# Ledger of designs, part 110: designed miniproteins, single chains, continued (5)

Each design is a single chain, and the fold is of that chain. pLDDT is the mean over its residues in the fold that is shown.

## One batch from the design tools (miniprotein)

Design m19824
Fold by ESMFold2-Fast:
Structure m19824 (fold): chain A 55 residues (1-55)
Amino acid sequence: GKAILTVKDENKAILKALSEVKITYLDGSEETLKKGEEKEIDLSKVFIEGEVTVV
């Protein structure tokens, strides 16, 4: 799905879902964000798949 990734700091970003987005963590756990949801993520702990716009 489409998402916007806003980098805030070293290894910290806010991911805003523009459609349903699945986040896969390096430990193999998964989280689904619905359209319009935002989450602060640790970039050192996630594997981001698909098309993401970085701002």
Scores: mean pLDDT 74

Design m19825
Fold by ESMFold2-Fast:
Structure m19825 (fold): chain A 102 residues (1-102)
Amino acid sequence: MDNVEGGRAGGEGVRAAEAGDEEAAARGAEAAGKAGESGASAGAGGAGGAGVAAGDAGMERGAEAGARAAARAGESGNEAGRLGAEAASATPAGRRGAEAGR
């Protein structure tokens, strides 16, 4: 997601996108934590393996969905924060270049 917009003209949008990405990441992490808590509870509180299997599936599902949402949100937010870091990543096209040229 490094060059989605490429223009500093979207500076205002970049700030708004960052806020939205943070919310999505928090939501994903919450879902993952909830699913993990359910699975861990079944495994730790229960003495049997059958409950662990059912809880494990729920934990994996929630963690995967949450991690995916958080990764996506973080990638978008990182792009907004990397306006000046393009030189460090050696990305061919970037907002720094666009900003200097515009």
Scores: mean pLDDT 44

Design m19826
Fold by ESMFold2-Fast:
Structure m19826 (fold): chain A 72 residues (1-72)
Amino acid sequence: SALDRLADELVALARRILAIGKSSATPSAAQQAEADALMRRLQALMAQAYATASPAELAAIEARLQAVIEAA
């Protein structure tokens, strides 16, 4: 479904942002710019999820994102 694709993209974005943070204690300007762009995309997709998903679907997405953060 469209919501499953949105959740998968959110998880992929979160993993990439975390990977950039782990790659260096002193990120380059290019790495910071990439992380900022990914964060803006993640925020836009979260806003879409809040506008379109049910409370149960939002809880499932938030649980998947939290699992990614905790695994990092």
Scores: mean pLDDT 84

Design m19827
Fold by ESMFold2-Fast:
Structure m19827 (fold): chain A 77 residues (1-77)
Amino acid sequence: DLTENELKMMEEVTKLIREKKPEKLKVVAETIKEYAMALTKGGTPIEYEIEEKGVKIESENQKKAVEKALKSREAAD
C-alpha cells in the first residue's frame, strides 16, 4: 500500500522530470496515475495532495480526465 508521503514524492518527481526529461515523465506519470487511481478508489486523501500541488481537483471526474489524457498520450507516442 502506498502512503500519502510516497504519493506526494511521486508527484514531485514527476514535476522535476517534466522540467528535465519529458520522455521519462511519461513513465513516472503512468506510475503516479496507477497509484492515484488505487488510492482515490480506496477513499484516501489523494485529493488534498493533488490540490495542494496546484492541481484544481473538484471531483472524481477531474482525476479520471487526467488519467485518460495520460493514456491517450502514451497511445499517440
Scores: mean pLDDT 53

Design m19828
Fold by ESMFold2-Fast:
Structure m19828 (fold): chain A 60 residues (1-60)
Amino acid sequence: SSQFYENAQRIVEGYRQDPELGLEAARKAQEKLKENPTMSATQLYEFMVNELERLRKEKE
């Protein structure tokens, strides 16, 4: 089982279903990177996945 791949798919799906939600998640990720510029690309993507799912849950 490729959990990383599944998470990537969920991000893409989220963006496609709700572009505004996806953009909000991206903006939050950008803010987090500004606060922690040593964050790796992997950590940034993981934060974005979690943020997208959090926002999706709050929307519904």
Scores: mean pLDDT 73

Design m19829
Fold by ESMFold2-Fast:
Structure m19829 (fold): chain A 85 residues (1-85)
Amino acid sequence: SDEEHQQLIEEAKKVKNDILTAIKNYYEGKLSKSELTSLINKAKEDRERLVRQSETLDPQSQRDVDLLIQFVDGGILKLEELVKR
């Protein structure tokens, strides 16, 4: 439904923003490697949940969520790169 679509878009945006905040906090020296690892694990769990929930939507709504998931995937890769330092 339109309501379910809108809710999932808002959830995906929140995951994206949490990743952006983690990257910012890392560059400001505010995160330990342990905290960064916990944030990566949470982002991966949130990503898997978004994928499962998107499968119940119509094809157009799925494409909108997939674009946000692509951003989340890129953000997770960036966080994984940072933890290896």
Scores: mean pLDDT 85

Design m19830
Fold by ESMFold2-Fast:
Parts: sequence; C-alpha cells; structure tokens
Structure m19830 (fold): chain A 60 residues (1-60)
Amino acid sequence: MVSALADKLLSDPAAALAEIEKITGARARLETVDGENLLVMSPEMRKLLKQIGDEIAARQ
C-alpha cells in the first residue's frame, strides 16, 4: 500500500491524496485564515504522508 501511494504521490499528488482520503475516511482541505492559506488534515493522514515520503526517500 505505502509503495503504491508513494508511486502515485510522485506522479500525481492529487490522485494520491484522493486515495489517502478514501483509506482514512477523512479529507484534507485548504482554508484561508486571515489571508493565509492553511492546509488542514487529520494527524492520521499527516502520519501516512510522512511514511510515504520516508518510503520514497528509502527506496529511490
């Protein structure tokens, strides 16, 4: 799973994010707070993205 998501993240980050949202049952949202754009996502999703990044770094 993580390897497939890593491949998707390198090729199409939007598609990878959609798959992560489906897996975790949550969605990331871009919110504007006082003129700043802030990416809001669950800790679970953030941890998974970190694992995917580490996987890419380790296997490339």
Scores: mean pLDDT 68

Design m19831
Fold by ESMFold2-Fast:
Structure m19831 (fold): chain A 66 residues (1-66)
Amino acid sequence: SRVQEIFDTFARDLDAAIEYLKANPDEALRAAFAAHARGLLEALRPLGADHPAVREAERRLAAFSA
């Protein structure tokens, strides 16, 4: 489904960003990756705030942006 595809892209991109930044710390790249992830999360918003994919994406992004 499109929801699964968007979420899988979000999860893969965020996991890749975490691994990359762990080896190559860069504040500007972290901000750019966070902006990209926010764009994917916005594509999930029409599902509603209570949808598991939206909640999981919000939790992951909040942890990444902390």
Scores: mean pLDDT 81

Design m19832
Fold by ESMFold2-Fast:
Parts: structure tokens; sequence; C-alpha cells
Structure m19832 (fold): chain A 96 residues (1-96)
């Protein structure tokens, strides 16, 4: 169901953010970019394939969320990254 897909996507991005921060401890900007890219891909994938939204709408939501995911990851906060992604997906689900 939609709620389960959103939670799985948020958890996956949190895990990828944590892994990126651990692997690239000496390059936090790279870790943040990897986290933001994972968030973008999760939003686009769930938005188009699970929610049936047009690609243009999923891309818009992903781009709007990108700075917040990047900043949260740069601050070393995987939980906040998951929250940003979850909120973006919840917003898309309301419009689907």
Amino acid sequence: DVEEAIERAARLVRERTQAALERHRDDPELAARLSAEAGRQAIITVGTLKLGLPLEEALRVAEEAYPAVFEAALAGDPERVAEVVRRALEEMARRA
C-alpha cells in the first residue's frame, strides 16, 4: 500500500545517507550529494511507479526537496533526511 511504500522509501534513503556519511567522513559535501541524489531517485520512483503521477510532477517535488535533503545530510542527520523524503512523498500521495 501507499503508506508502506512511503515508509520503505524513507527508511532506504536514511540507510543510504548513514552509509554515505560513514564511507565519506572526510568529504561531507560528497556524502550530502549522494544522500540528496538517493532522495531524488526515491521520490521520482515512488511518485511515478507507485502513485502514478506524471514524471514532470514527481521531478518538481524531487527538486523542491533536494536542498532540504542536502542540508540535513550535510548536518549529519539521517533521521531528518528520512523525514524530508517522507513529507515529500506524503504530499505527492495527497495529489495522486
Scores: mean pLDDT 88

Design m19833
Fold by ESMFold2-Fast:
Structure m19833 (fold): chain A 97 residues (1-97)
Amino acid sequence: KEEALRTIEEARDLLSKAADKSKDLNIQVILTLGIIGLAVAEIALRNGEDPVEVLKWAIDLLKRTLELLEKEGAPQDIIDTVREAIKRLEETRKKLE
């Protein structure tokens, strides 16, 4: 539970830093929508939702965020940051299984 929450908070911090570095409004909007979705996942965890199911939802959200960023031609460092966030969420999910 606490490890899932920590990993989602880390993923949100990674996306926030990527958004702050972006000068493209479309890229900033896509990253911000991902951040909002991760904040919803944090609320779900605090309300007692299953950590594995919340992590699966957050991973799916970030994979969709990644697809939108790739379509917009986001810089490789932003793509790599979202991939790192997904990787951390998947590692924590496997640990909780």
Scores: mean pLDDT 86

Design m19834
Fold by ESMFold2-Fast:
Structure m19834 (fold): chain A 94 residues (1-94)
Amino acid sequence: SKEEFEALEAEVRRLLTLALAALDAGDDATAIQYLRQAYELMLRRVRDPEAQALIEAGRAAFEAALAAGASIEDLVRITVETLGRVFRRLAELV
């Protein structure tokens, strides 16, 4: 529903805001935890198979980049790009 979409977008936006606040404080580990929580929240709440595939692809790219020693800024970019694709897909369904 539109209400479920708006609630999910607000909850994910809150987690991204917390991740950016942690990054500003120099707490990369906490920033990474909030970004991971955003992926987990989306996977728990999203039922559309195409949107689920976008979330899983984004999470895989995030974890691979983290394992390769990517900067926290690159991890944030991967997450923001994934969120843009996911919410664009979900908006088509409401």
Scores: mean pLDDT 89

Design m19835
Fold by ESMFold2-Fast:
Structure m19835 (fold): chain A 86 residues (1-86)
Amino acid sequence: LAEEAERLFEEGKRTGDVELLKEAALLFGRAADEAAQAGDYESALRYARNALRAFEEVVKLDPSDEEARAAAEAARDAVKLAEQKI
């Protein structure tokens, strides 16, 4: 999951493909959830930050995408909560 998400994120950034960036963000989110369930909170936080970064790239490419802006805000809040738990 995380390795695939990283590949999609780099490709999306290189090509400006917002759908690849969104897919990368969702895969990073899933990787973060799986790491947290496994008790690997450090990896979970890292993947959550990567998901946020991917959504922020979508917002940069399409500032009018309200769904992407909401997703970036939710991801940012999730990162802050995770940082407080560690």
Scores: mean pLDDT 81

Design m19836
Fold by ESMFold2-Fast:
Structure m19836 (fold): chain A 88 residues (1-88)
Amino acid sequence: MTKKEIIDYIKDVLVKNGIVSEDASDEEVLATAVSIAEKFKAGGFPKMLESAGLEVPEPIPISDSVPEENLKAAFKQLDPTGATLLGL
């Protein structure tokens, strides 16, 4: 999987769950995904991005208007096996 394919997949997941806009930058997409992973204590998620050769940005605040159910749904789509939640 290429870096672009990973970013495009993450962006699609976050947009479908109403977390980021379609106009979100690649950096905003990655920062938002890292923030979701941090919320769920999925320390393996940033490591997975780094192993794919992606630059891991600093976490950014998630909008208070986003329902927690949307964050959970997005995280499940980003980590369907739970491997990153286990710190792998």
Scores: mean pLDDT 75

Design m19837
Fold by ESMFold2-Fast:
Structure m19837 (fold): chain A 87 residues (1-87)
Amino acid sequence: MLQKSIELIERALQIVVDYLKGKMSKEEAIKKLEELAEEAEKLGDFELAETLRGLKEAIESGDVTKLTAELLRLIGLQFDYELQLKK
């Protein structure tokens, strides 16, 4: 489970980076983040799903403060999961 959640986080970070660099449209980023949130729900990772939807909502609204907060939450989840995987 954790390894699949880490893969979803890495994909989400790439989506956000591509969006911020202008390499991905707002519509594409929103769609892809919702797809990843649905995959996280199927894994039972509701915290990851909530964070991914938070990123989607921040991009939809143009809320830079919310986008920054949700990105930090996503990065924190990645570190927590990677630390658990090593144990």
Scores: mean pLDDT 84

Design m19838
Fold by ESMFold2-Fast:
Structure m19838 (fold): chain A 55 residues (1-55)
Amino acid sequence: SEKLAKLQAAAQEVVRAMRTEDEDTTASKIANFQKTYQELFPQSNPLFIARPVAE
């Protein structure tokens, strides 16, 4: 499904950041993954996965 593809893409960005980027960048990618998941599946709260960087 398109929703799954978007979520997989966001997850791949997190994995890439964990391998090649600093902690702040990785946290931002995790926050983006959480936001994407929440937008696609509003019945679930993924905040327990990671703390987002303050905006």
Scores: mean pLDDT 69

Design m19839
Fold by ESMFold2-Fast:
Structure m19839 (fold): chain A 76 residues (1-76)
Amino acid sequence: SNEEAEKKYAPRLLEETRRALAAVASEATAEAIVEALEAGDSTKLADLLHSLTPEQQEALLRALGEAQRRAAEEIA
């Protein structure tokens, strides 16, 4: 089953998200977003994302899309 791949994928995606945000925002902001993602708190995540500048939001979405694409290639 793909369960092992998904287990590997989730921690990698969170780490990539944290790194991308730390590059364009503070470590505190990056950590808060990763914490919200781990908790599945979509409301808190949305609030945190809306606090970012347009440039920071674009950088995060770009990094997430790239990480998801690479992870999908690894489990295909």
Scores: mean pLDDT 69

Design m19840
Fold by ESMFold2-Fast:
Parts: sequence; structure tokens; C-alpha cells
Structure m19840 (fold): chain A 81 residues (1-81)
Amino acid sequence: MEEYEIILKAIEEYLKQKNVDSITFEEFKKLLDELVKQGKISRETAEKIRKAIEDYMKKHNVDSITLEEFKKLLNIIKKKE
């Protein structure tokens, strides 16, 4: 039911496994595609969050996002919906 929590946990695990503090947009897209393939999230949710992250990265002129920034963005998306 909380597809955003699934995405958040997947990012957290990715960062832990790679021993890095941020995820690039390309790596993030691959992660979303894998979650959709596994049936853990819908394609609609994946596209929605992908667009939000892309817009954030363009606005702030960054090519990667931290777990903390991602949590803030998810809270904004949840509140708007």
C-alpha cells in the first residue's frame, strides 16, 4: 500500500550495499525499473516519482540525490496527493 516506502527502502539498501551517500538519476531509474519488474510498485507510481526527482535535480543543478533529500521529496509528494 505504501509504494513510496518500498522505493525509500530500496534506495536505503542500495546506498548501504554500495557504501555511498547518494544515488545518481541513472541508477535511480534502474532501481525503479527493477521494482516495477518485481511487481513491488506500479508503473504509474514509478513514473510519478521519477518525474519529481528529475525536476528536483534540474532545479538544484545536481546529478545525484541523498537519502535525506529523497525523504523530504516523498513527504512533499504525499502531502500534495
Scores: mean pLDDT 80

Design m19841
Fold by ESMFold2-Fast:
Structure m19841 (fold): chain A 86 residues (1-86)
Amino acid sequence: HMSPDEVAEELLRRAAELSDRAVEAAKAGDMKKVEEYYKKAQQLGKELLDFIRKTEKEGIKFNVSSASAAAINVAGTGVTYELAKR
């Protein structure tokens, strides 16, 4: 029922939420949770990229831009930026 674009947007949204949780954990000083959330966000980002590649390989027209894939990488990098500021 969901379009490929909708599936990709949902994966991106979930990864962004995990990155936000990692930032909150970093502010609380819980480095173990920061690592856990960051790894989960990176895993969802990988799933998004794999999904895009598979969809393109199958010849399905896909409207999610490379910018959306880049956004998930930037969201994950935000945690590293907060840690580097300390």
Scores: mean pLDDT 63

Design m19842
Fold by ESMFold2-Fast:
Structure m19842 (fold): chain A 77 residues (1-77)
Amino acid sequence: AFDPALAARTVPAARALHGGDVAAMAEVVREVMREAGEPEAVIEEEAERIRASDPEEAYELAREIEERLERRRAEAA
C-alpha cells in the first residue's frame, strides 16, 4: 500500500536501519518506485545506480528519486 508520509521517511529509515547497506536501500527504493507506478526498466536502472554508489551517494540519489516522483504526481494531477 502506498503511504506518502511513509514514503517521505523511507530512504532515511532504510539508511539508519542498515547502516549504509546500499543493496537494502536499493530494494526499499525499488518498492517505493513500484508503488508510484514507475516503469520496471526505470526501477531497475535506478536500483542499479544506488547499488553501485557509496552510502552517502545512494542516500542522495534516493532522495532525488523521491522528489522526482512527488513532482511528477503533482504535474499529473
Scores: mean pLDDT 69

Design m19843
Fold by ESMFold2-Fast:
Structure m19843 (fold): chain A 82 residues (1-82)
Amino acid sequence: SIEEALKELEKKYRELIPNPTEESAKKFIDFALKIAKENGVPQDKIDDLRKKIEEIMKEKGPKTALETAYYEVSGLLQELAE
């Protein structure tokens, strides 16, 4: 369910956010986008979001990229639940 997907995403986010690295953020981005895809987010939105987050990682670093991935994917999942 979308509720279970959101809970899984939040748990992983909480584990990684205290000590964000480029490697951990990249793994989280892959994890979050996989959850989005498995729960019905269209591929074009996933591709656009990946590109956006990768640019944020490059410009602002892993913490901001990790936060962006979490909030954007959570938002998309919540829209699907409505």
Scores: mean pLDDT 86

Design m19844
Fold by ESMFold2-Fast:
Formats: sequence, structure tokens, C-alpha cells
Structure m19844 (fold): chain A 79 residues (1-79)
Amino acid sequence: SQQQLQQLKQQAEDLYRQYVSLYSAEKILEAGTETSKELTKRNPSLEKDYELSKKAREEARKAAEQAEKQYQQLQQQIQ
């Protein structure tokens, strides 16, 4: 129905905005992780902070990938 199609389009728009937000957050964490890596080379006591930064980035990457997959799946339903 027209109403169901409109609801799916709204959900796709919401998922796309969520994906963009998560992707942007991952890119910020990528820059932070690279900085942390460089600082750890000069000060080994920061190794734990670097490991936490890598974990945070990996979690953000997975969240962005899940949002992208959900968006793609919903677009296939809309055709």
C-alpha cells in the first residue's frame, strides 16, 4: 500500500542518517587511534590507552557496517 511504502521510505531515511553519523564517528576514532599509536611509540606507559582506542574504533566500525547493511536491506524492500 501507499502508506506502507511511505513508512519504509521514512525508515530508510532514518537508517541512512544513522549510518552517516556512525561512519563519521568511526573516522574521528580512526584519527584518534593513529595519534595514540604515535604517542605510544614515545611513551610505552600509554600502551593500554592505545589498546582501548583500537577497541573503541573497532566497535564503531561494526556499528557503522550493521547500519549500512540494514539500510541496504530496507532499500531492496522498497525496490
Scores: mean pLDDT 86

Design m19845
Fold by ESMFold2-Fast:
Structure m19845 (fold): chain A 55 residues (1-55)
Amino acid sequence: SERRKKAYEAVREFLLEHKDEEVTGDDVLEYLEKQGIKLSKEELTEIILEVTLEL
């Protein structure tokens, strides 16, 4: 799924860029919406967990 891959990459880049800052799931959702990516809270949570395990 291309949408999920784009969301994963966007979340990963956002978290890496803000690694020295406290970020919330709402901050990530807002960033993704600016990129034109709409996710459910469930999809976002799964992607954040996947990205965090890779960092």
Scores: mean pLDDT 78

Design m19846
Fold by ESMFold2-Fast:
Parts: C-alpha cells; sequence; structure tokens
Structure m19846 (fold): chain A 93 residues (1-93)
C-alpha cells in the first residue's frame, strides 16, 4: 500500500528529527531558534502521521492495522519525550 509506505516514511522522518536534535545538542550547536524550528517540524510531522494512520486503517488488513498502530504509538511517545526535552533545553539557554 502506498499509504502504508508514506506512513512508514513519516515515522522515519520523526526518528531522523530526534537524531538531529541529539546531534545538535552533543555538538553544542543547539540554539533557541533551532529548538523552535525542531518543535514546529516535529508537530507538523506528527499531524501528518495521524492523518496517514487514519487513511491506512481504511485499507490495511487487521494484522497490518495492529502493527502500524503499535509503531505509531511508540513513535508518538518518543516524539513527545523529545519535545519535553527540547522545551527544557530552551529554558536553560
Amino acid sequence: SELMRRLLAEMGGVTLLIMEYYVLKKSGELTKDKIDELIERMDKQMEEMEKLLEEVKKVASEKQKEFMEKDYKATKEAAEITKKELEKDRKEL
């Protein structure tokens, strides 16, 4: 399914965004502006993922739905944890 492939790509995009944050933090290149950009990009990716998940649920098999919902939930939880860390780092800068 093209929709499933797109959802997986968006989930991968969130993971890459989390890695970008980690690299910027470790390199000492993290700024308030970069944090604000990362939060905005993460929010947009999460909104797109939620929309794609609802479309995937309409066409996916029951087993595919179960696995995709589990992976979506894990990705969302990771994004929410990272967003809280970004907000904390912003206050400390």
Scores: mean pLDDT 86

Design m19847
Fold by ESMFold2-Fast:
Structure m19847 (fold): chain A 85 residues (1-85)
Amino acid sequence: LPEFQSLDAQLERLGGLAAGSSVPEAKEAAERELEHLRRELDTLRDNYLAGKLSEKDFVIRVTSLSIRLIGVEIDILLSERKAAE
């Protein structure tokens, strides 16, 4: 539950960051990847609530989603840096 709240908050924050991007191509790429990650988080939540995940699988999948969200943030920030002046 706290892990899901953290991932939801990161998706919301990154959605706002992507929407504010000055680089249209980076915005579109980030928004598509965030949509994909939202679907994966929803699937993870459903499987967790259904009792289908081991503790190990839960930790691995949460960690994987967190790393991929960091990747999206890096891509947005790098595109903004390159577009700056």
Scores: mean pLDDT 84

Design m19848
Fold by ESMFold2-Fast:
Structure m19848 (fold): chain A 98 residues (1-98)
Amino acid sequence: MLVLDPSASPDEQIAKLLELMASIDQKAAKEMEALDKQLRDQPPEQRLLYVLVLAIGALVRQGRKDEALALLDYGIARFANDPAAVQLFNTAKADVES
């Protein structure tokens, strides 16, 4: 079960997501690590956004719907001040719930 601390730094959350993915989907974990490395010059919040999107997609493909929904709810709350990010997560949540 994934429990994300809302007070943790973006880098701490990225590390936690990478550890989770390494235990359940090694391909997704490698893709997430490569993406984070490519986005190293981006703000930490932006890197967390992309890593979250990739992790959610991997969980959906693995049939781990409840965990995907938990990450979507976390993303909506974490990025509440970013309308584009909130729209992205709400659209993905509607797809997962359907």
Scores: mean pLDDT 78

Design m19849
Fold by ESMFold2-Fast:
Structure m19849 (fold): chain A 80 residues (1-80)
Amino acid sequence: SKETEEYEKKLDEYLKKFKNVEEAKEILKEKFNLSDEEVEELIKLLEEHGLDIVNAVASLLVQSKSKEELLEMIERLKKL
């Protein structure tokens, strides 16, 4: 679908912007104005759920428009 194609395109664009977890953390921190502690807590949560961190961060960057939306997605992950 068009929505799937737009999602995959944006995901690929983010994956091209960062090659490792540290670069992904910096982009996440800059886009959502997160503290180092907030970024580390998010990465820990993603790791606890067995997710690939680079892909998971790229997905969060595509899906979240604001820090508030990101925090809502984090709360949903905690309940899984």
Scores: mean pLDDT 77

Design m19850
Fold by ESMFold2-Fast:
Structure m19850 (fold): chain A 95 residues (1-95)
Amino acid sequence: MLSLDEIKEKAKKVKDPFLRNFLLLLVDAAETSTDPRLRDALLQLAQDVIKAYEEGGSRAALDVFLDTGDRLDETDPDVALTLAGLMQKASLLTL
């Protein structure tokens, strides 16, 4: 697993403003979380989204995010709710 700092530096290099803001919010939420399960889930999602973005661009990154969100809604709804809130916040910051 990449460190928080490594994920944050990769997120800053994302050219898509929505995805960049979303990834930076994911990293911030993970860094400030007192729940190691939530922290690890957010960091893993950030890594998966960054990898998809580097390989296939914004659409690939969005597809990975949506697929992960659907799985988490069934298995870990508190993480899914956190992600929904961060996505909404990223959208508002990008407007």
Scores: mean pLDDT 80

Design m19851
Fold by ESMFold2-Fast:
Structure m19851 (fold): chain A 78 residues (1-78)
Amino acid sequence: RLEELERLVQEFLEEAKEIVLEYKDKIDPETLKKLMAEALKRAAELVRQFLEGKLSVEETRERLRKILEEFRKKAEEA
Protein backbone atom coordinates (compact mmCIF):
# COMPACT_ATOMS: atom_id res chain seq x y z
CA ARG A 1 0.00 0.00 0.00
CA LEU A 2 1.33 3.45 -1.02
CA GLU A 3 0.43 5.08 2.33
CA GLU A 4 2.52 2.52 4.26
CA LEU A 5 5.49 3.05 1.93
CA GLU A 6 5.18 6.85 2.28
CA ARG A 7 5.29 6.52 6.09
CA LEU A 8 8.37 4.23 5.96
CA VAL A 9 10.18 6.67 3.65
CA GLN A 10 9.24 9.63 5.88
CA GLU A 11 10.53 7.84 9.01
CA PHE A 12 13.76 6.90 7.19
CA LEU A 13 14.38 10.50 6.03
CA GLU A 14 13.69 11.90 9.52
CA GLU A 15 16.17 9.47 11.15
CA ALA A 16 18.77 10.15 8.42
CA LYS A 17 18.39 13.90 9.09
CA GLU A 18 19.00 13.32 12.83
CA ILE A 19 22.21 11.41 12.03
CA VAL A 20 23.38 14.26 9.75
CA LEU A 21 22.63 16.88 12.44
CA GLU A 22 24.44 14.79 15.10
CA TYR A 23 27.63 14.37 13.01
CA LYS A 24 27.74 17.57 10.88
CA ASP A 25 30.28 19.23 13.23
CA LYS A 26 32.11 15.97 14.13
CA ILE A 27 33.31 14.63 10.77
CA ASP A 28 34.45 15.94 7.37
CA PRO A 29 31.47 17.42 5.44
CA GLU A 30 32.44 15.61 2.20
CA THR A 31 32.56 12.27 4.04
CA LEU A 32 29.16 12.93 5.66
CA LYS A 33 27.61 13.85 2.27
CA LYS A 34 29.06 10.68 0.70
CA LEU A 35 27.67 8.47 3.51
CA MET A 36 24.24 10.12 3.22
CA ALA A 37 24.22 9.68 -0.59
CA GLU A 38 25.11 5.97 -0.16
CA ALA A 39 22.31 5.45 2.39
CA LEU A 40 19.77 7.24 0.16
CA LYS A 41 20.82 5.17 -2.89
CA ARG A 42 20.38 1.91 -0.95
CA ALA A 43 17.00 3.08 0.42
CA ALA A 44 15.80 4.00 -3.11
CA GLU A 45 16.67 0.47 -4.32
CA LEU A 46 14.64 -1.05 -1.44
CA VAL A 47 11.67 1.19 -2.31
CA ARG A 48 11.91 0.01 -5.93
CA GLN A 49 11.96 -3.66 -4.83
CA PHE A 50 8.92 -3.04 -2.59
CA LEU A 51 7.00 -1.43 -5.49
CA GLU A 52 7.90 -4.45 -7.69
CA GLY A 53 6.31 -6.74 -5.05
CA LYS A 54 9.65 -8.34 -4.08
CA LEU A 55 9.59 -7.18 -0.42
CA SER A 56 6.89 -7.04 2.27
CA VAL A 57 6.28 -3.94 4.44
CA GLU A 58 8.01 -5.67 7.37
CA GLU A 59 11.05 -6.69 5.26
CA THR A 60 11.34 -3.14 3.87
CA ARG A 61 11.14 -1.62 7.37
CA GLU A 62 13.86 -3.98 8.68
CA ARG A 63 16.20 -3.35 5.73
CA LEU A 64 15.73 0.45 5.98
CA ARG A 65 16.60 0.16 9.69
CA LYS A 66 19.82 -1.72 8.77
CA ILE A 67 20.78 1.03 6.31
CA LEU A 68 20.38 3.67 9.06
CA GLU A 69 22.40 1.51 11.50
CA GLU A 70 25.24 1.22 8.95
CA PHE A 71 25.11 4.99 8.21
CA ARG A 72 25.43 5.77 11.95
CA LYS A 73 28.29 3.28 12.43
CA LYS A 74 30.25 4.69 9.47
CA ALA A 75 29.67 8.28 10.69
CA GLU A 76 30.85 7.29 14.20
CA GLU A 77 34.02 5.69 12.75
CA ALA A 78 34.80 8.72 10.57
Scores: mean pLDDT 83

Design m19852
Fold by ESMFold2-Fast:
Structure m19852 (fold): chain A 88 residues (1-88)
Amino acid sequence: MNAEEEEKLRELLEKIHNGELSLEEIKEFAKKYGPEFGAAVFLQLVARLLPTEEDRRALAAEVEELVRAGDYEAVYELALERLEALLA
């Protein structure tokens, strides 16, 4: 991740830790920064929120397959869908 993506990930993780992050805030973030930036940040956020190492490995394998296919839009959609499920 680049420094800007890492800084935004840090801000979002702090909001989660404080119980302040909402699904609406995630949607506004996605609108503002676009799919590539959102994919990088949201994917790392989902990985940090997953309860088991097995779940994190499964996510990593699925993302690796999409990245090899060059389907970065699908990575973004996957990350957003998983994040919505975790925050619901």
Scores: mean pLDDT 71

Design m19853
Fold by ESMFold2-Fast:
Structure m19853 (fold): chain A 83 residues (1-83)
Amino acid sequence: SPEEEKRAKIQADVWESLMRMFLWELRRMAENGVPREEIREEAEKFLAKMKEQIEKEKNPEVKERLEKAMEEFRAEVEEILEE
């Protein structure tokens, strides 16, 4: 239904927003001298939550959006950890 499609897309928007907020937090941690290992562990915890959400997602469009967001998150984390 249109309502179910709208809710699924809102879910993707929420996860993409959470990803952006968490990337900001990880960048702040790096700027404040938090050890690389701790930043990596926090990033891996977030990735685990994203993977769980992707596995539970039944909407193919939303699933693809979340998978792309996860790949972008991984790339951004690597950039943050590059000295």
Scores: mean pLDDT 83

Design m19854
Fold by ESMFold2-Fast:
Structure m19854 (fold): chain A 74 residues (1-74)
Amino acid sequence: ATAASGRAVHDRVIAHERARADELEKKGQELIDLGEKYKDIDPEAVKMINEGKKLLEEAQKMRDGVAAAEARLA
């Protein structure tokens, strides 16, 4: 049976963390794109790129954690 036990709650949490990682990656990429467009106009654009990179790093850490958790369930 799928999703009938307490393990199903963990599967839902893993799915939620994966969705959060996807959102962080999307937001991080958006900031990098905006920073790259403005880097020749505004020196603050470099800070946007750095912030975007931090979001991408956080997303990757979440993905790694999700992958490790899924491997334990397999």
Scores: mean pLDDT 77

Design m19855
Fold by ESMFold2-Fast:
Structure m19855 (fold): chain A 61 residues (1-61)
Amino acid sequence: FVTDEEAAAYAIIQAELLGVDPELLLKDFGLKPASEETVKKARERIDAMRAGGLADARAQA
């Protein structure tokens, strides 16, 4: 359902949350770096989903 590029974008966001080098995480999953636009779209989707938390939104996914 997601492209490899979208998967890479989510992996980059996960690496940021875990404090891990995104390049190491991408290499471990065999993914190529996602474009800046794809990462932005992935983050916007996550932010939209978390907007439902309203008063108590948390950074940890």
Scores: mean pLDDT 67

Design m19856
Fold by ESMFold2-Fast:
Structure m19856 (fold): chain A 85 residues (1-85)
Amino acid sequence: MVFDGGDLVHMVEAAKKGKLKGVVPEEVISGNLLEQIKKLKEFLESNGVEVTLKEGRESAVAAAYKVMEIDEKKVEELVEEIKSL
């Protein structure tokens, strides 16, 4: 299993650029980056993806990168399933 904490940050940035319109709910991408990451974690977990968040001491961007553990393949599979809905 490969964990990349940057994947969730990239998903948030893609959603902010409108690339995930209709895939990720607007409430998940609202607020500051740390709030967006937390909401996205809860959204992913409600769809069967396991996500681990750990509290960071640095900036929101650095904290998000350090405290996320994402299975890239599961995230990709979930995104494809959401697109099919």
Scores: mean pLDDT 50

Design m19857
Fold by ESMFold2-Fast:
Structure m19857 (fold): chain A 93 residues (1-93)
Amino acid sequence: MVKVEVTKQSIVLTGPDGRRFVVTSTTDPNADPLKGIKIEVTPDKAVVTTPTRTYTLTPDSFTITFKNGEVLVITDDEVTYTTADGKVTVIPA
């Protein structure tokens, strides 16, 4: 099961295997970490939507989708970065 913890200026997503991903609200000009942020949690997926990014945690991956269309996908094997123009860069783990 996916877990979401909210602290001061950060949101922490915990995957079903206990791995933790830190999402920060520092890109939100508002001091309240929940203001302008939507959090949706299901047993197998957590989605955090901010004004500039969407964070999606599943059992297999952590995905960051940027407002400008850039996408970062993090898996156990690799990190894949896709630019707004569709150029893909693979970074081996």
Scores: mean pLDDT 68

Design m19858
Fold by ESMFold2-Fast:
Structure m19858 (fold): chain A 80 residues (1-80)
Amino acid sequence: SLLERAAEFLSGVTRIARDIAEGKITLEEAKKRLDELFSILPPELQERYRPKFYEALEKKDTVGLLKLANEVVREVRARA
């Protein structure tokens, strides 16, 4: 379901943020994992949020990543 995909997206972004904070992942690897997570979302949300997530990743803004992930989850829940 769309709600299950939203939960998977939030879980995946949380893991990326943790791995960045712990120095376990490069920026390039984080972008690759994020693109895989975006593939499960509606195309309109991918287009709107991808630039914002990339900016947060480049700044290593783990709090910003989690805030954006929660925004995406709220958008998906509003549509489900």
Scores: mean pLDDT 85

